# Designed miniproteins, single chains: the designs that were tried, part 40

Each design is a single chain, and the fold is of that chain. pLDDT is the mean over its residues in the fold that is shown.

## One batch from the design tools (miniprotein)

Design m1465
Fold by ESMFold2-Fast:
Structure m1465 (fold): chain A 54 residues (1-54)
Amino acid sequence: LQAEIDQLDAKIDQLRQEIERATQENNSVEESRLSREFVRLEARRAEARALLAA
């Protein structure tokens, strides 16, 4: 679980950079796609943290 959380943190950081880049480029389609993926990864990280805390 901790290793999974670490991997999710790394992916989330990468997505933040890609979203910022898409925003600067005014690529709203890509920004929307990346934003949805970001929400999914955040949800998965929250679930993994909940399991680790249980």
Scores: mean pLDDT 79

Design m1466
Fold by ESMFold2-Fast:
Structure m1466 (fold): chain A 64 residues (1-64)
Amino acid sequence: SLEDEVALALAEMEVALAINAYKQGRISKEEALKIVDRAVERLKSLGLPEQAEEIKKWAEEELK
């Protein structure tokens, strides 16, 4: 649905911004992981568990 597409796009943006903020030294790794966890859980609650898992794996690679 359009709502699901918007939710996914917002989650991807939030996670990308958190990763970039961490890499720039603006936030801690712990804070970045909390933002990722919130976005992942939101997508799961909306019935998008596969997309949530993909975003989680992407973020875990980027935050290594």
Scores: mean pLDDT 88

Design m1467
Fold by ESMFold2-Fast:
Structure m1467 (fold): chain A 63 residues (1-63)
Amino acid sequence: GPVPEAPPGGVIKTAEEMTAEELARHVYRILKEAGASEEALDQAIRGLSGLDGVPEEKLRAAT
């Protein structure tokens, strides 16, 4: 099959190796540092909850 010349980029390796709580904390930190609104932070937590089936309350407690 064809081998891509350029890497896809991103933090795929880090995300795969991190626990759901560590990933949530990392994403929350990045967004907060970028000046994201409270609504954007809430959406990020909800999205992470949906991806791994982790309860929103648990992710909110971790952040």
Scores: mean pLDDT 66

Design m1468
Fold by ESMFold2-Fast:
Structure m1468 (fold): chain A 61 residues (1-61)
Amino acid sequence: MEEDLKRGEELFRLGEILHKQGKYEEAVKAYEEASKLFERAGNEDLAQRARDFAEEYKKKL
């Protein structure tokens, strides 16, 4: 659970770096994986936030 939270945070940060570089397809994948990890960690708020970011950047694909 704690490992999933930490990995989710790392992937979320990676998504932020990728979208700032205009790599929206890669950013979406990072946010989607972060969302799954946050769900496994039991943090629904972070999971939803990551999902919202994935949907936001999918619209730019």
Scores: mean pLDDT 83

Design m1469
Fold by ESMFold2-Fast:
Structure m1469 (fold): chain A 67 residues (1-67)
Amino acid sequence: MSEAAKEALEKGGASEKDARAAAEVVAQSTNPALARATAARGIQESAGADAETAERGAKEAVKAAGL
């Protein structure tokens, strides 16, 4: 699992625990669109972030995971 993906999710507003869990799901995903949607949902639910902020964080997390 990419430590960089976890860090990108934390920068998006996710808590350390939620960022770690979401980073694992993203790293195991074979579908970049699904990985990005999962990461965005995690940021929104964890931090209450708006959709635009969550999408930016999710994009960075997916990129950090190499997807």
Scores: mean pLDDT 70

Design m1470
Fold by ESMFold2-Fast:
Structure m1470 (fold): chain A 77 residues (1-77)
Amino acid sequence: GPSPEEVREQMRAKLLAEVEEVAANIPDPAVAELFRRVVLEALRVQETGSAEEFAALSERLAPEGEAIEAYLAALAA
């Protein structure tokens, strides 16, 4: 069967494809790029980061995450 590393690569490719599909539905290219950066950085920290790195990332990305959520809420309204 596939190795754990092959399964991880397949899951990562699937997640990246889903991120691109969501980003393609965001009409503002700056917001789409911000969304890509936030998701990719969160995935990196989940895969290789420490608890301290995750806490620091959460604090740093909180305003960007809130801005994306506000944008998507406005787009849905």
Scores: mean pLDDT 72

Design m1471
Fold by ESMFold2-Fast:
Structure m1471 (fold): chain A 90 residues (1-90)
Amino acid sequence: GSAAAWNNLGLAYLLLGKLEEAAKSYERALELDPNFQEAIANLQLLLLGLSIQGKEELAEAVAKRMKAALKKANLPIPKPSPALSQALFG
């Protein structure tokens, strides 16, 4: 399967409010193509959405898995917004 297909599935789950399934789909896209910047951006937006909704436990789990995936690919961890950085990465 393509990284783009998994990214698009993640977007569909996000629109349905299935946030954990959206996260897993974006993570699968990065497993197939670690340089797929769109999936990285979508994971950052998902983390922001989770923070806004007060779903801190899920946000922490997703952030940890995102960091692990990026480290495995030897890619720099994207700099989040100041609010998200303080809440999830501080």
Scores: mean pLDDT 74

Design m1472
Fold by ESMFold2-Fast:
Structure m1472 (fold): chain A 58 residues (1-58)
Amino acid sequence: SEVEKKQQWILQKGRGLGESEGLRELDPEKGREKRQQIIEESEKEAQKLKEEGLRKKK
């Protein structure tokens, strides 16, 4: 479905971005924190789309 494709895309993009940004940090601890934050934000966005999709798809 359209919603599932968007969720998957957001999650994949978030993981890739998190990994890239984490590797750019000189401090490994800060890199891990930044990666986790980006991934968490992507997961929240995907969850929001899922909930909205369930409400509107009849």
Scores: mean pLDDT 75

Design m1473
Fold by ESMFold2-Fast:
Structure m1473 (fold): chain A 61 residues (1-61)
Amino acid sequence: DAFVDLSSEDPAAVEASVRAYLAAHPDLSEAERAALAGVVRAKGLELDSPGLLALADEIAA
């Protein structure tokens, strides 16, 4: 089972984990996607990563 690993301080590793999770869980509800977008955004702010912030916006859309 794929799960989101947010423990990494490498934004690329976090993005890869998030994308793998989304691929493994194509039927995520709107609420589950909103929650995931929120945690990815928080991690993007923590790591000062524009790529993670953009990914959070993509997930939320």
Scores: mean pLDDT 79

Design m1474
Fold by ESMFold2-Fast:
Structure m1474 (fold): chain A 80 residues (1-80)
Amino acid sequence: MKVKLKIVDDDGKVVEIELDDEWSVEEVKKKVEEALKKLGYDVKLSEEVAKNILEEIREAAKKGEDLTLEATVLIEASKL
């Protein structure tokens, strides 16, 4: 099932991407990194962060809801 993911930055800029809850962690990582790059952040996510995003996508899919994530939170989590 496809889920709409909205990534928002501290300036209120939004990038929307469509993710599939059947995708691998690596596919989610690549798509989220591409979205962050569109917001001006050239960052690589950790596998743990990408896995957590995939789990949130699966929960959103079960509820029939869109998912919204903060770019800054994703970047900071990837530094750990």
Scores: mean pLDDT 78

Design m1475
Fold by ESMFold2-Fast:
Structure m1475 (fold): chain A 92 residues (1-92)
Amino acid sequence: MSPLEKALEKAAEIGEIVAEALTEEQQEELAERADELMADLRNADAADPEVLRKQLEVLLEEVSKYSPEAAEKIKPLAEEALKAAEEAKAAA
């Protein structure tokens, strides 16, 4: 599996956790940040890993306002997504 595919897979798992833990209204409040993160992860081979890290940190902070439990589940997935994104950039 390519590093880019792995990064997108982890992003999808994060999305599932958010959908299960947050209401539709709360998800809408996060939609802009989620869209930006997904766009950058699709271009992980060209994206700045530091920008991706900051986007994931902000997303985790926002999720923790609604569900600290969901944020704890997302944290390891975010770390795996960042590692995969860095590997994708190195492979390009």
Scores: mean pLDDT 76

Design m1476
Fold by ESMFold2-Fast:
Structure m1476 (fold): chain A 60 residues (1-60)
Amino acid sequence: SLADEVSDENIQEALALIIIGITKTIESPEKVEEIDKFVREMLKAGASLEEIVRAVNEKL
């Protein structure tokens, strides 16, 4: 089975959602929208969790 790969992908998505949730505490709704869109694009492109975290940090 491909359970390991599927599990890793689900973990990445869950962690990305947590990061997006944290950014929603920021007072800049435009930045929150940019981060959300960027994270979703990176997830669709198969980006690693490390790349997603780095990108979110750079956008803050």
Scores: mean pLDDT 64

Design m1478
Fold by ESMFold2-Fast:
Structure m1478 (fold): chain A 95 residues (1-95)
Amino acid sequence: SSSVQQGLSVIDGTRDSINTISDNSTNPQFSQRTTQASQRIDRIIQDRSLSVIQQLDQTIDILDDLYNDPNASPQEQSVIRGFRNVLQSQRDNLT
């Protein structure tokens, strides 16, 4: 359905943004954390047993973990918060 495709598209965009943060982060611990987060998001996208709501909720949890990481810069936190808000809005539109 179009709603499922929109949900997956937003998660894909989130993964791409997290990959960009990983590639550009000057903190090696945060770069590693964001690389691991991207891999977790890829597994969520590929998991056909999950509903799109479950995929959105699990991706939001990953972003919350990254946002609260003490090695995240204020700029990185701002980007993460932006994607979290988009995911939350998409999730709310499905319920």
Scores: mean pLDDT 88

Design m1479
Fold by ESMFold2-Fast:
Structure m1479 (fold): chain A 74 residues (1-74)
Amino acid sequence: SEWLEKMKKELEEFIKSLDPNDSYDVLLQKATEKLRELMEKYRAEHPDVSDEEYERILRELAAHAVKLVDEKVA
């Protein structure tokens, strides 16, 4: 899961750079857009990844994004 850890770190840095005065919905939308970019890149670099593994990574990264947004607004 070297790529998963790399994507998590990139997502963390992105969310930290967001305006803390943005609403929860705006922060979550921006985090979701970044998640989409990361997953598109992952799929392009790993064309042989199974649908099951792709869904597992997507779910894990999405959960991490929600946690980071929740921590940012706390």
Scores: mean pLDDT 84

Design m1480
Fold by ESMFold2-Fast:
Parts: structure tokens; C-alpha cells; sequence
Structure m1480 (fold): chain A 62 residues (1-62)
């Protein structure tokens, strides 16, 4: 589904942002783990929202 692809892309981008910026945020990492779990449970909306929250938190740490 399109929703699944968007959730997968958001999680990938969140991981890449944390890795590239070398952001040390346990909270952002936890949100990515929760997003992955939501994705695996078929909750694509929650997975997307959690991944976006992780990105915002990582950027706030700059």
C-alpha cells in the first residue's frame, strides 16, 4: 500500500538523518524503534507519525 511505502521511507530517512548528523538522542532512537514496531504491526499511520517525530527531535538537537 502507499501508506506502507510512506512509513518505510520515513523510517529509512529518520535512521539516515541520525547517522549522517551523528545525533546522540536516545529519545529519537526510541521513536524509530517504536515506528518500526508499528510498521510490523500494520499501523502505517502511527509508524509514519513516530518516524516524523524522531526526525523533528533529531533536528532540534542541532
Amino acid sequence: SLEKKFAEAAIKNARKILETLKVDSPEARKLIEEAQRALENGDYKKAFELAVKAIKLALKSL
Scores: mean pLDDT 85

Design m1481
Fold by ESMFold2-Fast:
Structure m1481 (fold): chain A 56 residues (1-56)
Amino acid sequence: KTEEDVEKINELMAEMVKAIEEGDWEKYKKIAKELSEITGDKSIPKKLEEQLKKSK
């Protein structure tokens, strides 16, 4: 991954944490999809949905 991709991933992760703190699950899902697209890991949204079920 390029340095630009890493910086974008870090920014999205920070926004994801903020979305969790705010309880904005729709924003959380959108960020998870963006992370999946950048990393190429299609399992990221599924893993995050499982974590959401365990937390709520």
Scores: mean pLDDT 70

Design m1482
Fold by ESMFold2-Fast:
Structure m1482 (fold): chain A 74 residues (1-74)
Amino acid sequence: AGLEKPIKEIEELTKKAVELLEAKGKYEEAKKAEELTKKTIEILNDPSVSNEKKVQAVEDTKKWLEELIKKAEE
């Protein structure tokens, strides 16, 4: 199992969050979402990071992005 699926899912959620936030003029929040996603992808690409930490980083990032999307849709 590769990292393609987790990375793609995070990228898709980030794109949705950024598009919704930018549509509402929340450019700082959109930038923050992109920065968090970059950090998570760096963790996923780091061979010194354990699989357990990578799974946790994916779950934490997805949860945060889903909450951000929900808040942006309001």
Scores: mean pLDDT 80

Design m1484
Fold by ESMFold2-Fast:
Structure m1484 (fold): chain A 68 residues (1-68)
Amino acid sequence: SAKEQLEEILEELKKDPRVKAELVGDDTLVITVSGSVASLTGLALRLIGDYPELEVSVEGDTITVRAK
């Protein structure tokens, strides 16, 4: 399910001290990346590739991942 995929992403991101991730409700994961635009873009592209059934959007320093 989308919720299980979001929880998997959250647990993996907890390992990176440059990333803060929070599950908002049951369908949205908000990710804030400390560092360069390249780091933010790299993470967003990886998420798009690994989770094609999830919607990934980027605004400023924040990546939002949600169920389609």
Scores: mean pLDDT 79

Design m1485
Fold by ESMFold2-Fast:
Structure m1485 (fold): chain A 57 residues (1-57)
Amino acid sequence: MKENELISEIVRMAVEGHSLKEIAEKTGVSPKTVSELLKKVAAMAAAGRAAAAELAA
């Protein structure tokens, strides 16, 4: 499984309201890994939001 596919699945489950433990059980990774990947995605989302605000102004 590619890292990008794993991240996409984790983000989808997090948006659906699944806990870190449940995401870990479904994806086969540790809750610590899930938390780390979600932090990375959140940082990228924040950067994208800043770029969108700049474009809108």
Scores: mean pLDDT 72

Design m1486
Fold by ESMFold2-Fast:
Structure m1486 (fold): chain A 80 residues (1-80)
Amino acid sequence: MEIDYNLVRADLYYAAGVFALKHKDYLTAAKYYKKAGEAYYAAGELEKAIEMYEKALEAAEKAGDKKLAEEARKNLEKAR
């Protein structure tokens, strides 16, 4: 059985997002949560993808990045 590299990537991006959030780097957290959501979505893990996109949206709004917030909203609509 081949390793699902999308799940490995998703877990790594999620960990990076959590680390950035700890340091109140909301912009970096939003970017990594978005990447984690995209990787979970590619792996078919829709519930985890939705969770990551919600975290990305919250972090993007806290960062004041309107474009990143809109991208996260669009990803949420696709995953829901």
Scores: mean pLDDT 83

Design m1487
Fold by ESMFold2-Fast:
Structure m1487 (fold): chain A 62 residues (1-62)
Amino acid sequence: MVIDGSDLTPEQMEELGRELDRVLRDLEARRRANPELSDEEVTEEFLRRARRLYEEIRARAE
């Protein structure tokens, strides 16, 4: 799936950006605390959370 920002308002894109920043910071902290985590696992988790956030924000809009 490709996340296309054209479906979001500027306010929703800002909210998505803020939530994605939080997810990224959490995953970076988790990676530093758990060196055994692979880059692939961290990337997959980020993409999964990003997709869910996008869908939730989009669903709230209509």
Scores: mean pLDDT 75

Design m1488
Fold by ESMFold2-Fast:
Structure m1488 (fold): chain A 65 residues (1-65)
Amino acid sequence: MELFEQAKKYFEEGKYEKAIELLEKVLEKDPNNAEAWELLALSYGKLGKLEKMDEYRKKYIDLKE
């Protein structure tokens, strides 16, 4: 299973910390993966880490253009 797909599955299962761990690995290899930044921001949002959510949401928006 691809790393990003596994992270998405963890997010759907409510395992946000595991999703974040895998998404950070995805972004270390491909920092231009806008979808990974979006899911990372959403995962931090689910954990109530609103400052981290906003930081990573900005990265997603910059890449979406």
Scores: mean pLDDT 82

Design m1489
Fold by ESMFold2-Fast:
Structure m1489 (fold): chain A 81 residues (1-81)
Amino acid sequence: AAALLAAGLVAYAQNDYDAAIANFSAAIALKPSATAYNNLGIALLQKGDYTAAIANYKQALALNPSNSTAKANLAAAKAAL
């Protein structure tokens, strides 16, 4: 799970959003976490999928309501609709 999160972050840094989405989705399948859901939301937002990004930020906040990054990202994604 942690290795897939790291691989997703590397892909995202290289602007490979498809690889980032695949790695973050695989990380969630092995071990759901607020960080993985938030990162998947960010990658989906870069692909222009605002609806999927919002759903993933909501999942991040369901797991960790104190995640200020996910809260800010949710507000920004909703405003972009």
Scores: mean pLDDT 83

Design m1490
Fold by ESMFold2-Fast:
Structure m1490 (fold): chain A 81 residues (1-81)
Amino acid sequence: MEIVKETLVFTNPSMDGKTLTVRVEELVGDKYVTLKEEKVTAVNGKITVEFEYRKGSRVVVTIETTGDNGETVVVAAISFT
């Protein structure tokens, strides 16, 4: 099984200085399994996420922030195959 290394750069000037939660999930059978979950502070509106996944697997990267009432706000979601 071949491992693919990916680098995702997310740029949003409005998120500069905000702490974002990045979650990387791989589809294994009928369920998503968390490969990586981390909190990253955006610098100059950018965050860089590096992760590895199995070639041909479905992977979803979700970038979230917390709203004023403690709700989860999805800022971006991207899928790989």
Scores: mean pLDDT 79

Design m1491
Fold by ESMFold2-Fast:
Structure m1491 (fold): chain A 102 residues (1-102)
Amino acid sequence: LEELRRQREEVVAQLRELLATLPEERRAAAEALLDAYLAGVEGIREALRAGIAGMTVESALESIDALEEALIEALRALGLPEEILELVRQLAELAKAEVELL
């Protein structure tokens, strides 16, 4: 779990570095979308850890998949390169792996 957390932090850092190379308007929009995604995933992990009724590992994985799809579609609409979209997919896989270990 600690290793997955480190890998996630590294991927987030790479994403933020690539987003920083974008024009200001696209950068601000993409960063807001990434921040919303990260907050959503953290909320899912907290709900699982708290044992909230109806929250299962399966439903958490489904929720993370939905958040990933929404983020990728929004970033594609902004015209971001496939390199950024691939890092988002990598980030989502790490998030699901972390959930499976909870």
Scores: mean pLDDT 82

Design m1492
Fold by ESMFold2-Fast:
Structure m1492 (fold): chain A 66 residues (1-66)
Amino acid sequence: MMPVTERTFETADGTKFQITTHRTDEPPGLRIENGYIGPDEKGEKEVTVEHVAPDGTRTLVKSKVF
């Protein structure tokens, strides 16, 4: 299985953000989007940021491929 790193960031008003980092340099057939290939290009890792409201509602805020 691919390694995933997850962390939670909380603001002063109780709003939470979850950051998940996932490596994306696996073959395209793994249902993971590979935006970049090779050492001279960005996109070997994927970072997803989710907003978690105090009521538990989750919203995708931003995603980036490195």
Scores: mean pLDDT 50

Design m1494
Fold by ESMFold2-Fast:
Structure m1494 (fold): chain A 65 residues (1-65)
Amino acid sequence: MELERLEAAIRASRLAVEARKEYEKTGDPKAKEVADLYNRALQELAKTGDVEKLRELIEEAEKLR
């Protein structure tokens, strides 16, 4: 359970960094929104430990691409 939360946090962190770099290269406001959603997902995971909520927020970000 703790390992799964750590893996989810690492994945979301990498996605947030990648989306931020994409925004820096393109200036696309949608890339900024995606990065902000991944950061929000990480904050919610840290606050609640809810991996399902993290997954929902990641899927929402993926739909904005």
Scores: mean pLDDT 75

Design m1495
Fold by ESMFold2-Fast:
Structure m1495 (fold): chain A 56 residues (1-56)
Amino acid sequence: SRVDAIAEGIARGILNGELENTDEEFERVKKLLVNAGYSEEDAEEAVRRAREIVEA
């Protein structure tokens, strides 16, 4: 799904050192997604899935 693709992109950014693996960075990314036109629910789900990918 689109949310899964976004989550994979976020996780890749974390793993490559382009994004920080912090609560503050995940909140910033969520806000950017909402500002880009995603719903708060989709943005929150994308960040949640990205965390799962990074922690796996």
Scores: mean pLDDT 83

Design m1496
Fold by ESMFold2-Fast:
Structure m1496 (fold): chain A 82 residues (1-82)
Amino acid sequence: GVKELEELKKKAEELIKKIDELLEKKGYNKELEEAKKKLEEQLEKFEKIFNREISDEEAYEVLLEAKKIIEETEKIIEKAES
């Protein structure tokens, strides 16, 4: 639903900001750079959903993929903070 998409968008933006802070503080990290790129690609897909450029079936698949990317990114960030 729209609410879930808005929550995922906000979470992705928060994670990107956190990655940028970690990269600045700790220097280059390939996993953080790749995670950031994946989140940015998901944000582009979210814009297409908000603009109704994608079918409901495609939007559902994007939402499932975004949840997985967010969960994986949170684990990468937690490991990088340790």
Scores: mean pLDDT 82

Design m1497
Fold by ESMFold2-Fast:
Structure m1497 (fold): chain A 105 residues (1-105)
Amino acid sequence: NPVEELLKRVLETLKKLSPLSQRVFLSTLVFLFLEELGNDNTPEILEAIQKLFSGMKEGTVTEEQLRYFLEVAVKYVGVEKVEEMIEESIKRAEEVEKKIKEQQK
């Protein structure tokens, strides 16, 4: 199942990030999804985004909230595009994480 492989990657990434970097990752992922969608606007898309934001507190984003978002994202933009969005979101979150670690020395 491609969604389960994407979910594993997202979960593994989040475990390596501080709370602020986790929020940057998830916010970037949502931003890139919205950019790819353009004018597509459905209740399903809005629900998926809202579930992520409601869970975007430290330690409160659930596997089920992430799975639902990824299922909706794959449905609307396809697996390959979601993989690209995850890669870019990782890149941005890791840059923020690096800056946080540099400033706390």
Scores: mean pLDDT 80

Design m1498
Fold by ESMFold2-Fast:
Structure m1498 (fold): chain A 86 residues (1-86)
Amino acid sequence: AKEYYEKGLEYYKKGKLEEAIKYYGKAIALDPNYAEAWINLAKVYFEMKKYELAKDAFNLALNIDPNNEKVKKAYKEFLEKLKELE
């Protein structure tokens, strides 16, 4: 799972959003409780303007680890960005 997650991060940093989704998806397929992979998948969907999919992925990350400060912070930033697009 971690190796696919790291490849997803590399593609995301390069702006290759479809490849990032592919590798985050592979990480999640091996470990569905990989909250960090769900957070970064949500961020990629947000950049692609797939806001409903982004919201669903953030909700899954929160359900996996509701007290995780990284998940809470990422979701808060997502909601603030979503309001800016109004």
Scores: mean pLDDT 80

Design m1499
Fold by ESMFold2-Fast:
Structure m1499 (fold): chain A 113 residues (1-113)
Amino acid sequence: SSEVQELAALLRRSFPHLIDPSKREEQIKLLRELASKLDSLDKAEIEELIKKNTLAETLVLMLAYLKDPSLDVGAMSGLLPATPDLRALLERLLERYGVEGTVEAIIEAMRLL
């Protein structure tokens, strides 16, 4: 879809340093696992995700914060303003497709990286 192509382009622009094609399937598996727990993530779990600094964990952090901004951990205040186009696309995907549909769009975009 055009949204998947746009998402892939924004991931390359926002996080080129987190893109490693050799770890693609590992990152997709991790994204699915973490996304399944999105509604139950607390502040301590969010702080642990920030420390890992991988593509999957960064994207789950963004989704968690967009769904519940009360999960205010300091790294999010820097990450979201630095990636406004990606934030806007993720917000549109969440509104249209919910968490599950947004995660599948991210996975399809990751396969294009």
Scores: mean pLDDT 79

Design m1500
Fold by ESMFold2-Fast:
Structure m1500 (fold): chain A 68 residues (1-68)
Amino acid sequence: MLLSPEEIEKLREAVKQIARDMLAAGVPEERVLAFVESLARWLMKELNLPKEEAERIIEEVRELIREL
């Protein structure tokens, strides 16, 4: 099943929020990124998330880490 653009946007914001919460809780940046990469791979496999959207989610989390 193809995710709608609205569903992809909500999913992206949810993953970014989880990353922010993990960073705020003192989880190492390396572990946060590894978690997000694993989640993105799972979303591609199970929900057919487009590769470009998965890569965008990972990149936005890298940006969050870089800005801290």
Scores: mean pLDDT 81

Design m1501
Fold by ESMFold2-Fast:
Structure m1501 (fold): chain A 72 residues (1-72)
Amino acid sequence: ELAERVAALSPREQAVVRTLAERGEATAAEIAEALGLSQSTVSRHLRRLEARGVVRRRRVGRTTLYSLNEEP
């Protein structure tokens, strides 16, 4: 379950997941702005979340968009 997966995440990873749940889809820069974090910090958390199957990404031109993977 997503709730169980979120409970196993660090507080920063949980904040990223909540932001994506709220927005549906966002760039690393948009998440960084929303959370007051650096884009590099957010990008590191997004890579870990993607590796764990919590987040997916798609590329649209030069933009990378992230969303929650609701079909693990």
Scores: mean pLDDT 77

Design m1502
Fold by ESMFold2-Fast:
Structure m1502 (fold): chain A 83 residues (1-83)
Amino acid sequence: DEEILKKLMEELEKAGIAAATGNLELARKHLEEARELAKQLSDEELKKKVLEEIDKAMEALDRGDTEAAVKHVSKAIEILKEH
């Protein structure tokens, strides 16, 4: 799962940058890729926590709240780093 974790981190970092720069379409694309990668995680608890933050980031994008989207992406990255 090292490869999945690496790709998941890369997609989350790209989503955070896109959201921070106001590129909502690009941010959503990277969050969708991150969500599909997170579903492949073998650690059940890690998967649940990461998916929760991805879902919250996507909800924030739906509302145009880019600051909240960046915050939730950052939380997902932090969860992965603490794993």
Scores: mean pLDDT 87

